# Designed miniproteins, single chains, part 66

Each design is a single chain, and the fold is of that chain. pLDDT is the mean over its residues in the fold that is shown.

## One batch from the design tools (miniprotein)

Design m2284
Fold by ESMFold2-Fast:
Structure m2284 (fold): chain A 94 residues (1-94)
Amino acid sequence: MREELLEAQKTIAADPEEVDAELAKLDATLAELEANLTEETKEAYELKKEEYERSKEIVERLRNGDIEGALKLVKEWEERREERLERAREIAEK
């Protein structure tokens, strides 16, 4: 809900360095997956890249005060959550 995004925006404002550090960790993880990209890891890389890009965009919108834009992205991400969990499960079972 919108109140949850407003609270997230306050958290980002209170601890911007911690948020930047978490984004840097995701970027480093994605770079490691890309460096070791094979046919076997391709699906895992694609899932992590989508997760990273979505998270980064939501954070950027919240930092710019675009709560409605961030809410739209969260809603779209949540609508595809079940599909993403099923894909992750299938990758793990390989």
Scores: mean pLDDT 72

Design m2285
Fold by ESMFold2-Fast:
Structure m2285 (fold): chain A 84 residues (1-84)
Amino acid sequence: ELLDRLEAAVREATREVAEKYGWSPEAQEELHRRLVEAVRKAVEDGKDPRTYLDELAAEYEKSGQKTLADAVREIARRVEERLA
């Protein structure tokens, strides 16, 4: 139930942010896949999904992918708002 709500929130937030950045459907789907992997792992580990999303953003930042890092942080904020 919680995981289903998280995955739905991630899907919608990713769509909104990808649209804002003008990304291709392929780029949107790849980012969505990585975000879903992160939140699933967080739920499996009994951890806050926000922590794993922040870690993914930090990974993109370290690899020089600042736009992707900023997008992940915005998606994380939108997901948190949807679940509040």
Scores: mean pLDDT 84

Design m2286
Fold by ESMFold2-Fast:
Structure m2286 (fold): chain A 90 residues (1-90)
Amino acid sequence: SEAERAAREEIDLTNEARKRNPEVGEVLDEEERERLIKELAELAAGLVALGLPVRVAVELAGSILERKSLDAVDELLRAAGVDPAEARAL
């Protein structure tokens, strides 16, 4: 699916950034990478169903899965035109 392809691309780009800068985060092992790609693709597909373009849905899903701040995630969702409660129910 397009969501899976976009999710894999996003995770690969993020993991490359982690390899170059430890401050970004820990490099994902292969099992964690495949698990995160699956989770990202599933969440992104739900966000696409709510009306987001695939690329925006994947980027937003990635932010949600990182869970750095619930408020920051809510702000990103509202900026993308998505109700945070609906996205969390996916």
Scores: mean pLDDT 71

Design m2287
Fold by ESMFold2-Fast:
Structure m2287 (fold): chain A 84 residues (1-84)
Amino acid sequence: GEEIKAELDRLVARAEELLEEAKKNKDDPAKLTGLVLDVIGLLLDVELLKEKYKDAPEELLAYIDEAQDRLEELLKELRELMKE
């Protein structure tokens, strides 16, 4: 499970970096749209991992769910920046 936890941590860290980049580029709609699509891609990667490891131990499934929830939260924050 260590390798998949590391991959999930990388996906979350990447999404956090994308949100920070979005905060610096609030006045660039094209850049913000690209960053939203990038975060959606990361969320899809987590969904594919969830399907691949659906029969994994409960601890690992909980870790995947936590990563998915965090990515959805980051995507929501990024979309709120586009409304301003």
Scores: mean pLDDT 84

Design m2288
Fold by ESMFold2-Fast:
Order: C-alpha cells, then structure tokens, then sequence
Structure m2288 (fold): chain A 97 residues (1-97)
C-alpha cells in the first residue's frame, strides 16, 4: 500500500528531526555548563542544518551575557532568526544549568 510506505517515510523523517533536536539540546547544555569552548561549540553547531552562522553567534553571545535585559533581547533575536524551537530549547537548557 502506497499509504503505508508514505507513513513509514514520515515516521523516519520525524525520527531524524527528533535526533537533530536532541543533538542541539545536548550542545546547548554543554555550552551553558562551560563543558565545551566557543570554538568547539561553533564547530558542533555548524553540523546542524537549521543553525546559521548568525544563530550560532547569538547562542554564543547569550552564553557570555550576564545582564538579564540583554539576555532577554538575545533570546528574542534567536526566536526571530531561528523560530521558536531553538529559542525555547536554549531557554530550557539555561534554566537547567
């Protein structure tokens, strides 16, 4: 059945998306906990198709920013440039650190 084959392909694509989200969350947690350098973080983020150089720069800036108002402004820019998912994952990772 063509419908069963289509469903299998959709499930596989959703699994791949879930794996990429998991990788991003792991990188963000390591960045926030200071477990990796900015250079290592940039290299790892470059392997995620959804993360542009601009988004990577915003993530690294937020890691080093201590002012709460400036941190919120960077989070807002992340949402504008990468959509709500990347911003939400970064905020959750920061809350867990």
Amino acid sequence: SAAKEEARKLVEELRKLSERRGLLAEILLKMINGEISDEEARELLSKIPEISDEVADLLLQRRTTKDLAERQALLDKLEENSGPLVAALEAEAAALA
Scores: mean pLDDT 76

Design m2289
Fold by ESMFold2-Fast:
Parts: sequence; structure tokens; C-alpha cells
Structure m2289 (fold): chain A 70 residues (1-70)
Amino acid sequence: MEAARRAAEAGLKHGDTPEQAASIAASEMVRLGAMTPEQAVRAARYGLEKGDTPQEAARAVAEEMEKLGG
């Protein structure tokens, strides 16, 4: 939970586009050791399908990370 929240916050703070926000959130989860690169790629894909804004993309990535066990 806390790692997913921190990853979403990083995506929102540093991402200017939905793609950047999702990528940054996924990268932070990998950096924190909360998930594998493969899980992060999957979460980022699902986040991008749901989010039209950086905020929506980062939130969707965090939600998918929680569903995948992050």
C-alpha cells in the first residue's frame, strides 16, 4: 500500500503526460523493490488504458499494482 501510494505521488509530481506519469510510477515501484520489472510493465500498460491525464494514469497504475500484489 505505502509503496504504491509513493509511486503514484512520484508519477504525479514528475509526469507531464499520462505516459510519463505511468512510467515514473512503475519505475518507482521497481526502485523501491515492491515489484519486478515485468509486473511494473504490466501495471503501466493497464494504467495507460484507464488514464487520460497524468493524475488518472498514476492512480490507475497504483490500483493495478495493488491488484497484482504490489
Scores: mean pLDDT 67

Design m2290
Fold by ESMFold2-Fast:
Structure m2290 (fold): chain A 86 residues (1-86)
Amino acid sequence: SEKELYAMAAAVLAAGRTYLETGSAEEARRAGVETARKLARELGLDKESEQKVLDTVDELAAAMAAGLSDEQVRQLIAAAEAVLAR
């Protein structure tokens, strides 16, 4: 859904920016989860859509903990910003 994609993009943006600022996958996950829950509430996502956004944040945080490069994170941020600008 468009709302689900928007929430995913915003959560990825929050997590990615936090990771570039802190170097912490844990802090990135926290920022992504907070953004995902806020937007799920504001956009009226069902529980399945909310869980998909949360799962995406968890997968991203796991990849960060496994050593995503800053360049890969910047590319994810750029993609998320492009979705949010629409």
Scores: mean pLDDT 89

Design m2291
Fold by ESMFold2-Fast:
Structure m2291 (fold): chain A 65 residues (1-65)
Amino acid sequence: SMKAERVGKGAAEVGKGLGVEAGTQLTAREIVESGGDEKKAREAGLAGAKGDVKKAAELAQQAGA
């Protein structure tokens, strides 16, 4: 999904600029506010913020993003 890929890229960019914790929290919040699963949203945010865009996109898609 194009949306899941964009979420993964966004998490990586925020993680590089603001740090892993900020990237994780902001990405997880965005997915949950869009109706996604909270547990998968947090996993996606953490993976993305650490720079694993591919895993972040997959987890975001599983969360319903």
Scores: mean pLDDT 76

Design m2292
Fold by ESMFold2-Fast:
Structure m2292 (fold): chain A 65 residues (1-65)
Amino acid sequence: MPSEVEKLLKELAKLENTSVEEIEKLLKRYAAQNPSVNTETVKEILKESIEKKIPLEELLKRLEE
């Protein structure tokens, strides 16, 4: 995994008071439903969640619409 994505995962896990594993699990579930999702898309989603302070689960729900 690229170092930058790993840093974003750790930062988001801290903000949500959860584990990196839980964040990765949510992202894998989202990617399974959306085959166009790649590493760049994941990085953008993580960055948006951190920047806007929106829980990842809530952000993913909005993106599924």
Scores: mean pLDDT 77

Design m2293
Fold by ESMFold2-Fast:
Structure m2293 (fold): chain A 71 residues (1-71)
Amino acid sequence: MELTPEEIEETFDWLLERDKLRDEAIALSIKQGLLTPEDLERQRESERQTRELYREWLRRNGLEDRLRLLA
């Protein structure tokens, strides 16, 4: 295992922060006409698949409590 429990927690905090910033940037891009709702749905689907892989990794490492942060 490459990550310690402490590093896993830091990684989650980082991911949540980046997700928030990304969502804000996407909302601004839609308002500016740079992204369509269709483009947003494609990005959401890609992120959803990535999150599912991450959830499985958390389960394998005994961090089920952290799954709530990905909901």
Scores: mean pLDDT 69

Design m2294
Fold by ESMFold2-Fast:
Structure m2294 (fold): chain A 87 residues (1-87)
Amino acid sequence: GEMEELRKEFEELSEKIERLVTRLVVTEGRTDLAALVGKLLRRTEEALKNGDIETAKKLLEALKKVLELLEQGRVDEATEVVREALK
Protein backbone atom coordinates (compact mmCIF):
# COMPACT_ATOMS: atom_id res chain seq x y z
CA GLY A 1 0.00 0.00 0.00
CA GLU A 2 0.95 3.69 -0.08
CA MET A 3 2.31 3.65 3.51
CA GLU A 4 4.52 0.62 2.72
CA GLU A 5 6.00 2.48 -0.29
CA LEU A 6 6.60 5.62 1.83
CA ARG A 7 8.29 3.52 4.58
CA LYS A 8 10.63 1.90 2.02
CA GLU A 9 11.47 5.33 0.55
CA PHE A 10 12.19 6.66 4.08
CA GLU A 11 14.50 3.69 4.82
CA GLU A 12 16.49 4.25 1.60
CA LEU A 13 16.70 8.05 2.06
CA SER A 14 17.66 7.91 5.77
CA GLU A 15 20.46 5.36 5.09
CA LYS A 16 22.00 7.51 2.32
CA ILE A 17 21.61 10.82 4.19
CA GLU A 18 23.03 9.41 7.46
CA ARG A 19 26.14 8.11 5.62
CA LEU A 20 26.79 11.53 4.02
CA VAL A 21 26.10 13.46 7.26
CA THR A 22 28.40 11.15 9.30
CA ARG A 23 31.18 11.87 6.79
CA LEU A 24 30.54 15.65 7.07
CA VAL A 25 30.70 15.44 10.89
CA VAL A 26 34.10 13.67 10.68
CA THR A 27 35.56 15.82 7.86
CA GLU A 28 33.97 19.26 8.54
CA GLY A 29 32.65 19.10 12.14
CA ARG A 30 29.03 19.52 10.97
CA THR A 31 27.44 18.32 14.25
CA ASP A 32 24.77 21.05 13.78
CA LEU A 33 23.66 19.38 10.52
CA ALA A 34 23.69 15.93 12.19
CA ALA A 35 21.38 17.20 14.98
CA LEU A 36 18.98 18.87 12.52
CA VAL A 37 18.88 15.85 10.18
CA GLY A 38 18.33 13.52 13.16
CA LYS A 39 15.32 15.61 14.20
CA LEU A 40 13.88 15.61 10.65
CA LEU A 41 14.34 11.82 10.36
CA ARG A 42 12.58 11.28 13.74
CA ARG A 43 9.63 13.52 12.71
CA THR A 44 9.29 11.62 9.40
CA GLU A 45 9.32 8.24 11.20
CA GLU A 46 6.68 9.54 13.67
CA ALA A 47 4.43 10.71 10.79
CA LEU A 48 4.75 7.28 9.12
CA LYS A 49 3.99 5.45 12.42
CA ASN A 50 0.90 7.65 12.97
CA GLY A 51 -0.37 7.12 9.40
CA ASP A 52 -0.10 10.87 8.72
CA ILE A 53 0.35 10.48 4.95
CA GLU A 54 0.26 14.26 4.20
CA THR A 55 2.98 15.11 6.74
CA ALA A 56 5.06 12.03 5.77
CA LYS A 57 4.98 13.05 2.07
CA LYS A 58 6.04 16.66 2.88
CA LEU A 59 8.91 15.49 5.10
CA LEU A 60 10.02 12.84 2.56
CA GLU A 61 10.07 15.55 -0.16
CA ALA A 62 12.34 17.63 2.11
CA LEU A 63 14.60 14.58 2.73
CA LYS A 64 14.87 13.95 -1.05
CA LYS A 65 15.96 17.59 -1.55
CA VAL A 66 18.47 17.29 1.33
CA LEU A 67 19.99 14.13 -0.23
CA GLU A 68 20.23 15.79 -3.68
CA LEU A 69 21.95 18.88 -2.24
CA LEU A 70 24.35 16.81 -0.07
CA GLU A 71 25.31 14.66 -3.09
CA GLN A 72 26.11 17.92 -4.95
CA GLY A 73 28.25 19.20 -2.03
CA ARG A 74 25.73 22.01 -1.37
CA VAL A 75 25.88 21.48 2.40
CA ASP A 76 24.70 24.93 3.60
CA GLU A 77 21.69 24.80 1.23
CA ALA A 78 20.87 21.29 2.51
CA THR A 79 21.04 22.64 6.11
CA GLU A 80 18.57 25.44 5.23
CA VAL A 81 16.14 22.90 3.67
CA VAL A 82 16.25 20.91 6.95
CA ARG A 83 15.64 24.06 9.04
CA GLU A 84 12.71 25.08 6.81
CA ALA A 85 11.15 21.57 7.03
CA LEU A 86 11.39 21.69 10.86
CA LYS A 87 9.43 24.99 11.17
Scores: mean pLDDT 89

Design m2295
Fold by ESMFold2-Fast:
Structure m2295 (fold): chain A 88 residues (1-88)
Amino acid sequence: NEELIEELSEELDLSPLIVSAIIRYLKEYSNNYKDAVNNKEKLKEILQELKENGLNSVLEGEKYSVSEEIKKKTGMSLIDYIAKYGKL
């Protein structure tokens, strides 16, 4: 949803490409946060946490990391993944 991406991008001062890539990641690769893409408030919290930690955040403490999961799945860092696939 382009409107949701633009809205979250503006509100959180994040690139639309970053927001899009994180939403896609949560939908396709996260077993714990697939429902978050259907809940704007939870999605905003996740994006805010990633912003505060410079995209080096972990979700649920040390148990879950967007960066680590993307690296295991694709062999890329989160930043490289966003640069390559963030045009969803």
Scores: mean pLDDT 62

Design m2296
Fold by ESMFold2-Fast:
Structure m2296 (fold): chain A 95 residues (1-95)
Amino acid sequence: SPGQDALRDLVWQAELALRQLEWGQKNNLSDSLLDNIIGRYTGLVRDRTLRAMQLLSPEQRERVRELTDRFEEAARNRDIDAMREEIERLRELLE
């Protein structure tokens, strides 16, 4: 369904955001550069979230909003494990 395709795109974008932040941490990038990565990639996740919201049921929209807000908070805290947990919860919405 279009909603399921949008959720897959959202999951892919969130996974990319996690990989970019993890790469930056592993390579000891400065706090400023890590914040730039977080800003860019959470922005892309927000774009995918807005697209998914137009295609999902009201119940799924509430859940996706909750999970993506937690994901953004985890990213701001540079908590890779918390980001991964929220991605796994988003994947549970895939049929």
Scores: mean pLDDT 90

Design m2297
Fold by ESMFold2-Fast:
Structure m2297 (fold): chain A 85 residues (1-85)
Amino acid sequence: SALEILDLLKDMLSKISPKAAKLLDKAKEAYEQGKYEEALKLVEEAYREALESLSKLPDQKERDALERVLRQMVEELKRAIEAAK
């Protein structure tokens, strides 16, 4: 479910971008209120903030691996939110 992916993604991002984790909290609130477009925008903002934090990691292979996992989770989350409409 979207809520399960939101919780997992928040746990992952809380360690690398507290700002992105807070945006996911707002996305969860918007989703629970039926504001799906607002939730999607907040997820996109969280994704951009997380990518900025990951870009600061010196090892490119580590960045690429984390970025791939993050992208997959964000895409799955977006599909789950779209399916709730």
Scores: mean pLDDT 85

Design m2298
Fold by ESMFold2-Fast:
Structure m2298 (fold): chain A 61 residues (1-61)
Amino acid sequence: TASNVEDLKLLLEKGYLTQAEFNAAVEEVNKASNSVVANLRIRDIQIKKGVPLEEIAPITL
């Protein structure tokens, strides 16, 4: 169970995001109407940056 900001911090630490991209992404997920929208935004970023599926936290359905 990772918070949305912690998932983005991991991408920043691994070099997938710059500090500016990280700040913009945090603002976007904080403005999301609910956790589902925020999670979809993070997954879109992960896919676009080529993050391996193994690094993506599993979703409990």
Scores: mean pLDDT 67

Design m2299
Fold by ESMFold2-Fast:
Structure m2299 (fold): chain A 102 residues (1-102)
Amino acid sequence: SKEEQILNINSFRGRLEALLQEMRDQGLKRMSDLFTLPSGATVTVKDLVLNIIDGYLPHFDDEVKSLLEEFKERVEKAETLEELEALWEELQKRLDEYMDSL
């Protein structure tokens, strides 16, 4: 439903924004940097972001899936957290436009 799409987008947005803040709090700068999980295990920033995208991807309409797949491809090529933040800002604008059209 329209309401479910909005909830799923807001859930994804909140998760990624919280993650970006925690990455900044850990002093991370590169997509290859190791992020410390609550379990104490480490994973690269890139792998963590890609795993979050992959987890949300099945819950979206084809239009939003296309936006996330494009974002995923660009994240796979990103080298720095600054690049990730710029890509995220671009995606947020497109998601806002989509939600406004619902």
Scores: mean pLDDT 87

Design m2300
Fold by ESMFold2-Fast:
Structure m2300 (fold): chain A 97 residues (1-97)
Amino acid sequence: GSKELREKVIEEGKKGLEYVKKKDEKGVLKQVENIVKLAMQAFRNGDIDTIDTAIDELDKILAQAKKEGLSKETILEIEINLGLVLIMRGVLNLVYG
């Protein structure tokens, strides 16, 4: 997998957590969108390690968003995007597993 792509996912994840702490829900969703776009790039490349990193970062954002009491709508959007990346991971496992 791409080390550079994984580092970008981690950076977007850190920014997402900062927006959660600020309760900036638009900022959170923008970072989630950026992580999903990077995961889609990793998916096209067969880069399982980067997709696993994206799942970990989205899971951290989701857990913190729930803890900080962000809106149900924002939490649902994070859950949908995490689900999409989990589907990508499952597809790669079927193709390369």
Scores: mean pLDDT 90

Design m2301
Fold by ESMFold2-Fast:
Structure m2301 (fold): chain A 64 residues (1-64)
Amino acid sequence: TGKEILEAVGKALDAYSAGDVAKAVEILEPYLDIPEVAALKEAIAARDNAAALAHAQRLAESVA
């Protein structure tokens, strides 16, 4: 589960950096029951780069 979540977060961030916010949100949909993933999705949808990076870092630290 942790590895799968990190892989999804990485793919979502790749889509976001490419400008595809809708694709980034879609990639995170299966994991929105996890509060930190839901927060990451909200930051990406708001285009808040600082918040998105902070939530992604916390996810990497919690499941690594």
Scores: mean pLDDT 81

Design m2302
Fold by ESMFold2-Fast:
Structure m2302 (fold): chain A 80 residues (1-80)
Amino acid sequence: SKELDELKKKFDELYEKLASRLTEEQKKELEEIIQKALDGEMSIEEALAKIREIAKEAGVPEEEIEEFLEVLRKLLEAIE
């Protein structure tokens, strides 16, 4: 859908910005968490909480973290 495509585009933009502040190890961990949420192996709430922790450890500003997590939540909720 157009709404899903727009969410994906915004997710990609915010992810690139956030990932530029992560180590390779933190990026792999974040990608693994997202994949587990997509596969239904982890709840959306748990995935968002774990990603918030990784981003905080990486020194990402709180405002940037919350914007990314809001878009990720919407994307995960929109994917059937």
Scores: mean pLDDT 84

Design m2303
Fold by ESMFold2-Fast:
Structure m2303 (fold): chain A 86 residues (1-86)
Amino acid sequence: SREAELTLTKIQMRLIAAETDVWLAERERDPERARALLERAEELVRAAREELEAHREEIPEEEYRKLEERIEEIEERIARLRERLE
């Protein structure tokens, strides 16, 4: 449906933004700026996960799985970089 397509686009756009913030944070020399980028990435990932879970029944199973995997990959990258910044 068009509604499902719009939801998928919204989730994908948030994940692209989160991936960009993580990529920038990995290359950021200032720990405070890196933390700010990761904090924004975490908010984007959380919003994407909430939207994905809210529309679980409307999203094709294969697309749902791909988005869930992508979210998990971003969360792992954030966690790894968070540990490095401690």
Scores: mean pLDDT 88

Design m2304
Fold by ESMFold2-Fast:
Structure m2304 (fold): chain A 69 residues (1-69)
Amino acid sequence: SALQRAAWRAALARLREEGLISDAQYEAAVAMLDAGASGREVAAFLREQGLSEEQLERLNRLGVEAVLA
């Protein structure tokens, strides 16, 4: 949904601001979301880019928080 995409974009922006992902990784992930990719597909991409399970768990927590706000 658009709300879930907005929440994922907010979570990705937060990880970028905290230095956990690069600007290039952020731009690629956002482009995937805009093309209709699921959060699972974005998480799989970021795992391939070298994000740890800890970083992916943080992304998921931030995404859940953004939807509930």
Scores: mean pLDDT 78

Design m2305
Fold by ESMFold2-Fast:
Structure m2305 (fold): chain A 113 residues (1-113)
Amino acid sequence: MKEKLIEILNELIEIGEELLELAKELGASEELIKEIEELIREAEELKKELENNELDEELKKKIIERAIEIGKRLIEIIKELMKLAGDNLETLLKLIGMQLRLIGLLFELESLK
């Protein structure tokens, strides 16, 4: 369980970092860029808490619920970036790919409840 949650948090961080790079390339607002950075930091804090503590039911519930909220927020941000991408098919396909990865992670997190 603990190893699987760390793996999911690592994937959330990776997607967040890819999304941050793409947001900067697309000229996203400073506010949107800051929000992505804050979501990455929150995922990193959850990972650190998980690594430094025994996994009891309270910590498990906290990590799953917060990871789900991070994933949902990243999906909303992807929708905003799709508007900025316009007709750039390569960028749109990359954003769609990240959205599908996030949906997969959310399904995995729900299955761990």
Scores: mean pLDDT 88

Design m2306
Fold by ESMFold2-Fast:
Structure m2306 (fold): chain A 66 residues (1-66)
Amino acid sequence: SMPTVEQAAAALEAAGLTEEAALLRELGKQYGPDMPAEDALTRLVILGRLSPEQASRAAALAEEAT
């Protein structure tokens, strides 16, 4: 099943990606912690907060941890 923003943020923080985790949690405050992580990462790229490469790395690590 698709990881949520909170699940992905916890996994990224544990992996040392603290910036990406903080950005996901910021979106989780607006849209809810149960928001799909993929949707949140896509929105962060659209907003210019993450590069596509950063989002891909974050998505891969979140998937491995969940």
Scores: mean pLDDT 82

Design m2307
Fold by ESMFold2-Fast:
Structure m2307 (fold): chain A 71 residues (1-71)
Amino acid sequence: SDEVLELMATSTAEERAGIAEAYLILQGVSVEEAQKVADEILKMAEEMRKKGASDEEIAKAIVEKVEAFLS
């Protein structure tokens, strides 16, 4: 439960990008490729946040980016 609370509390664009990178590596993606996707996620999330996007909208966009890469 502590880990879940910490993940929820630190659910920033940076943290979500790190989670996506780790997930991609676990799925067999190379560290280099996973890091490129994480960097793209960070840039996308930062741009969306500057435009006033909600955390929910940013989270959805991150999930879509990861799913598209794995397809």
Scores: mean pLDDT 73

Design m2308
Fold by ESMFold2-Fast:
Formats: sequence, structure tokens, C-alpha cells
Structure m2308 (fold): chain A 110 residues (1-110)
Amino acid sequence: SSAAAEAAGRQGFANMSDEVKGGAYVGLLHMSVSSAKLAYKKHKEDAKAGLKAGVKAAEKAAELIESMSPSDLRGAAEALEEGAKIAEEVGDKETAEKLRKLREKFLEAL
């Protein structure tokens, strides 16, 4: 192991910290969208609340986008597309627009 290899290892570790955080926020987004999907037919206001939580999780993930894996970027985009469709079905056009704009950011990073 050279000093250059050790420095590269430390830089990789620092990058992994933001990647792990990004993945955690994508996980929260998936949970929020899944909860909204279960609620939206009978519990419209609960579905709206879940999607707003999903927006907040996706906004936090978007701050870490340059450090995120391609798998997490794709996962976020898929969850945001599903969330936007649910938001439209429950009549929350503002949340649907926010979810679509966030989806574009994750797709542009791919």
C-alpha cells in the first residue's frame, strides 16, 4: 500500500458517507410513497401527508445527488414517478409537480 492508495481510500470513505445518506433518504422516499399507495383510495389526506414527507426525503437526497449510486438515482426516479401519479389521483397537483421536478433532477444525474 502506497501513500497514494491510502489517500484514495480515505477519499472513497468520505464519498461513501454521502452515498449512504443519499440511499437512506431514497429509502424514506420509497416508504412514504408505499404508505401513500396503501392509503390513497380510502384515506386521501393520509396519502397527501405521506407524499409531502416523500418530497422532503427526495429534497434531502437531491442535495447528495453527485455522491449517489446509479441504482439509488434510478430507485428515486421510479418512486417519484409513482408518487406523482398518486398525488394526481388525490388531487394534490402542487405535490405532483414537486415530485416530477425532483424526478427530472435524479434522471439528469444518470
Scores: mean pLDDT 83

Design m2309
Fold by ESMFold2-Fast:
Structure m2309 (fold): chain A 107 residues (1-107)
Amino acid sequence: SIVEERLREIAEKAIEANKDNPEAVAQVEEFLRLGLDLLRDLTAAYDNKESVAKVQALYDAYIAKLTDVARKFMRDASPEGQKQLEQMMGILFMYAHMLIAEIKAKE
């Protein structure tokens, strides 16, 4: 999807901005992995007509993990890397909220 391609593109820029910091690189890769997993699980919940309560619990669990990884990254990341992660967060959460709205609309 175009959203997944955009997230990967921004992640690559964040990795390049922190190429001399292997821990920061690993955190960006983990954030991307969790973000893509969230979108996959939300899409599956939509297709399987899961309840809004289950979808909210799933989303909240991913947000906790994503927030933890983002905090670790932001402590030591370059200013450019921080901006790239903030862009990834914005796009990911906007698209996740759109999917959740679609699930709510089917209930």
Scores: mean pLDDT 84

Design m2310
Fold by ESMFold2-Fast:
Structure m2310 (fold): chain A 99 residues (1-99)
Amino acid sequence: MIDEREIDAALLYIEAAVLKVIAKNTKDPEKRKQLEKVADLLSEAADHLVRGDYERAANLLKQAAKELKELSEKSTDPEERDFYKRMAEILEKRAEELK
């Protein structure tokens, strides 16, 4: 059986890659910068999960969730708002499960 930590890290790397693609296609420079920051936080969290640093991973996921909530609040598109809000909620849940 695959370790749940390895699956969680793999999913965070995939999510980071997706956010980098969204950022590259974003015309708003502030929104692009914030998306790139979230992607970097997710990649760093995945690295810490692979290393067994669960406390550091949880803190990085909470930071990413906060940035996503801010993106949701700034988004004029309802679908983008819901996407960022749901992603933030999922990351907060993952962070709590690492305690």
Scores: mean pLDDT 84

Design m2311
Fold by ESMFold2-Fast:
Structure m2311 (fold): chain A 66 residues (1-66)
Amino acid sequence: MEEELLAKMKKKIAEIREKLGASEEEMREARERALRGEPLTPEEAQMALAAEAEESIRVAEELRKE
């Protein structure tokens, strides 16, 4: 089910955040830099992907509530 998938994705995002030692703000900034086409380090690219996944989860949860 989507709910189970969302929970699994949240766990993976938390694991990535813990591994990188990054805050929500840092991941958001990395995503914004990626959207601007700025060069990213591998770590920053992982942060950008995690922020994108977090946004996707938020949208999916909002759609589920509706």
Scores: mean pLDDT 75

Design m2312
Fold by ESMFold2-Fast:
Parts: structure tokens; C-alpha cells; sequence
Structure m2312 (fold): chain A 75 residues (1-75)
């Protein structure tokens, strides 16, 4: 796995945990092509973590996919 990709995914997860959802989304979009991110099925846990965020529903799903991908690549 690309070390830069892992670092960006980790940073996105950290930003999302800090409730900095717009910044997390920007990092995930920079790290992963949207076509590849769309192939990731977000876990319910990652989707639930984004509930109540100010992001539009589609952007919440995109951040959740980034979180799920980060977890999968760290495993």
C-alpha cells in the first residue's frame, strides 16, 4: 500500500473524529479517486459516525466510505 495514501486516509479519519467533516471530505477526495471510493461499501458504524454532521447526505456517505477504506487498509 502507498504510504502517502495511508497517511492521508489516517488524517481524514482524525479530522472526522474531531468533527471537521468538510476538511476530512477534502482529504479523502484528494487521496482516492471518486470512482474507487464509490466501490467501497461503508460500514453502518462509519455511517452512524457522520449522522448529525452539517454535510449533505451524499457527502456524509463519501466520508463514511473513506473511513471504511482506512480501516480496511490498516487491517
Amino acid sequence: VDPLLLELLRKGRELAEQKRYEEALAVYRAAVPQSELAKVTPTQEDLDALKGSPLPEEDQVEVARGRTLARQLEA
Scores: mean pLDDT 77

Design m2313
Fold by ESMFold2-Fast:
Structure m2313 (fold): chain A 73 residues (1-73)
Amino acid sequence: SAHTAAIDAAVAALSPEELAAAVREMLEALVRSHETGEELVLDTDERAAAFQLVGDAVAALLREGRPLAELLE
């Protein structure tokens, strides 16, 4: 879809350091949202791309019964 293509393009445009920083920030935001019920804001292309990238990692941890806090390691 157009939305998926835009996210893929955003991932490709980021440096490895920028991508790692965006992923870490998104993981922290996801853990906080899960613990507090605070709404997750996807206000930049980098945050939207990071959200898509962490989706599979979150799903894998949940399938294995592992705590989401492990994503912050």
Scores: mean pLDDT 66

Design m2314
Fold by ESMFold2-Fast:
Structure m2314 (fold): chain A 61 residues (1-61)
Amino acid sequence: TGVDEAIRAAEEGNAYKASTFASEAAHQAGGDSVRAGLGATIGALMKDPEFARAAVEREAG
């Protein structure tokens, strides 16, 4: 899923890819794309995939 792709990118430290998948997943789910993208970016930069997952799932889950 787009959420799983975002979390995988965050685990790899790829902020751009994490943000892109997170924003798209949130948009498709009717959530906040900016909030999801920022959360995934922060998670990727901190190498904290749990933070990224919580932020993305809030908007896309």
Scores: mean pLDDT 85

Design m2315
Fold by ESMFold2-Fast:
Structure m2315 (fold): chain A 103 residues (1-103)
Amino acid sequence: SIELTAGEKGAEALLEGVEALIRGEIINLEIYDKGTTSAEQQAELAALQARLAEAAAVAEANRGPISEEVMKELLEREEKRKKAAEAWRKKAPLEEIIKLLEE
């Protein structure tokens, strides 16, 4: 097995952080659509918040050059979030916005 460099660990943490953000956005859209929050959704949002804090700490502790492949993945995930935000502004159906975030 290849051991990850500090920069690679930081980049992996950034990807994990963006994934946690996307999942949180999906849950918040589901809550908005239903007009109510379940205990399970509250617990998952709290867990995602903890994952975001951990990912941020790991990324900061492991700063280094980001590979082209990881940069491409980060840009693709951010583009997904931008498309969902634009669809929200255009008042697209919530199901369509959620699908944009899920791929």
Scores: mean pLDDT 81

Design m2316
Fold by ESMFold2-Fast:
Structure m2316 (fold): chain A 95 residues (1-95)
Amino acid sequence: VPLYRADEKVMEILKEAGFTKDVATGGEILDYLFKYIEKNNLLYRDPETGEIMIDLSGTLLEEITGKSSFSGRDIAELFAAIFKHMTLVAPEDIK
């Protein structure tokens, strides 16, 4: 299973969400990213369009992405921006 080392900003997001390790699987990163979003009440429904939005204003996610909001349709772009701040760690059994 691939492990990732996050940079300082992504690691702060994960730790604020309750993550305690120095390396994470891709699944753990996504799980703790969602926990961060939920903990900070970043998800809302736009009353005019009915679209699910993510408000990043004033968060570390705004600093990482350079954007103050994402729509639910752009979630892959949000994740891609996060993954640019991560380094793949070699498997434990490298030969």
Scores: mean pLDDT 76

Design m2317
Fold by ESMFold2-Fast:
Structure m2317 (fold): chain A 68 residues (1-68)
Amino acid sequence: SYLEKAKEAEKKLLENPADLTHLNLLVTYYDLAKDYAGGLQTMEKLLKIAPKNKMFQEAKEYFKQKLS
């Protein structure tokens, strides 16, 4: 499922927060699943680990806008 693939991308990002490829995959899988709340929650979790990661902040804002 798309959500299982998103969780796998999350694991890769926990190991390497600079992995833009897996960030793009995570966002894509949550978008395909239409699970914007799950995407937002995952980005908030990743931002606790890497709070200055601009790409994580941009992905969080993307999911917030989808929920608005």
Scores: mean pLDDT 87

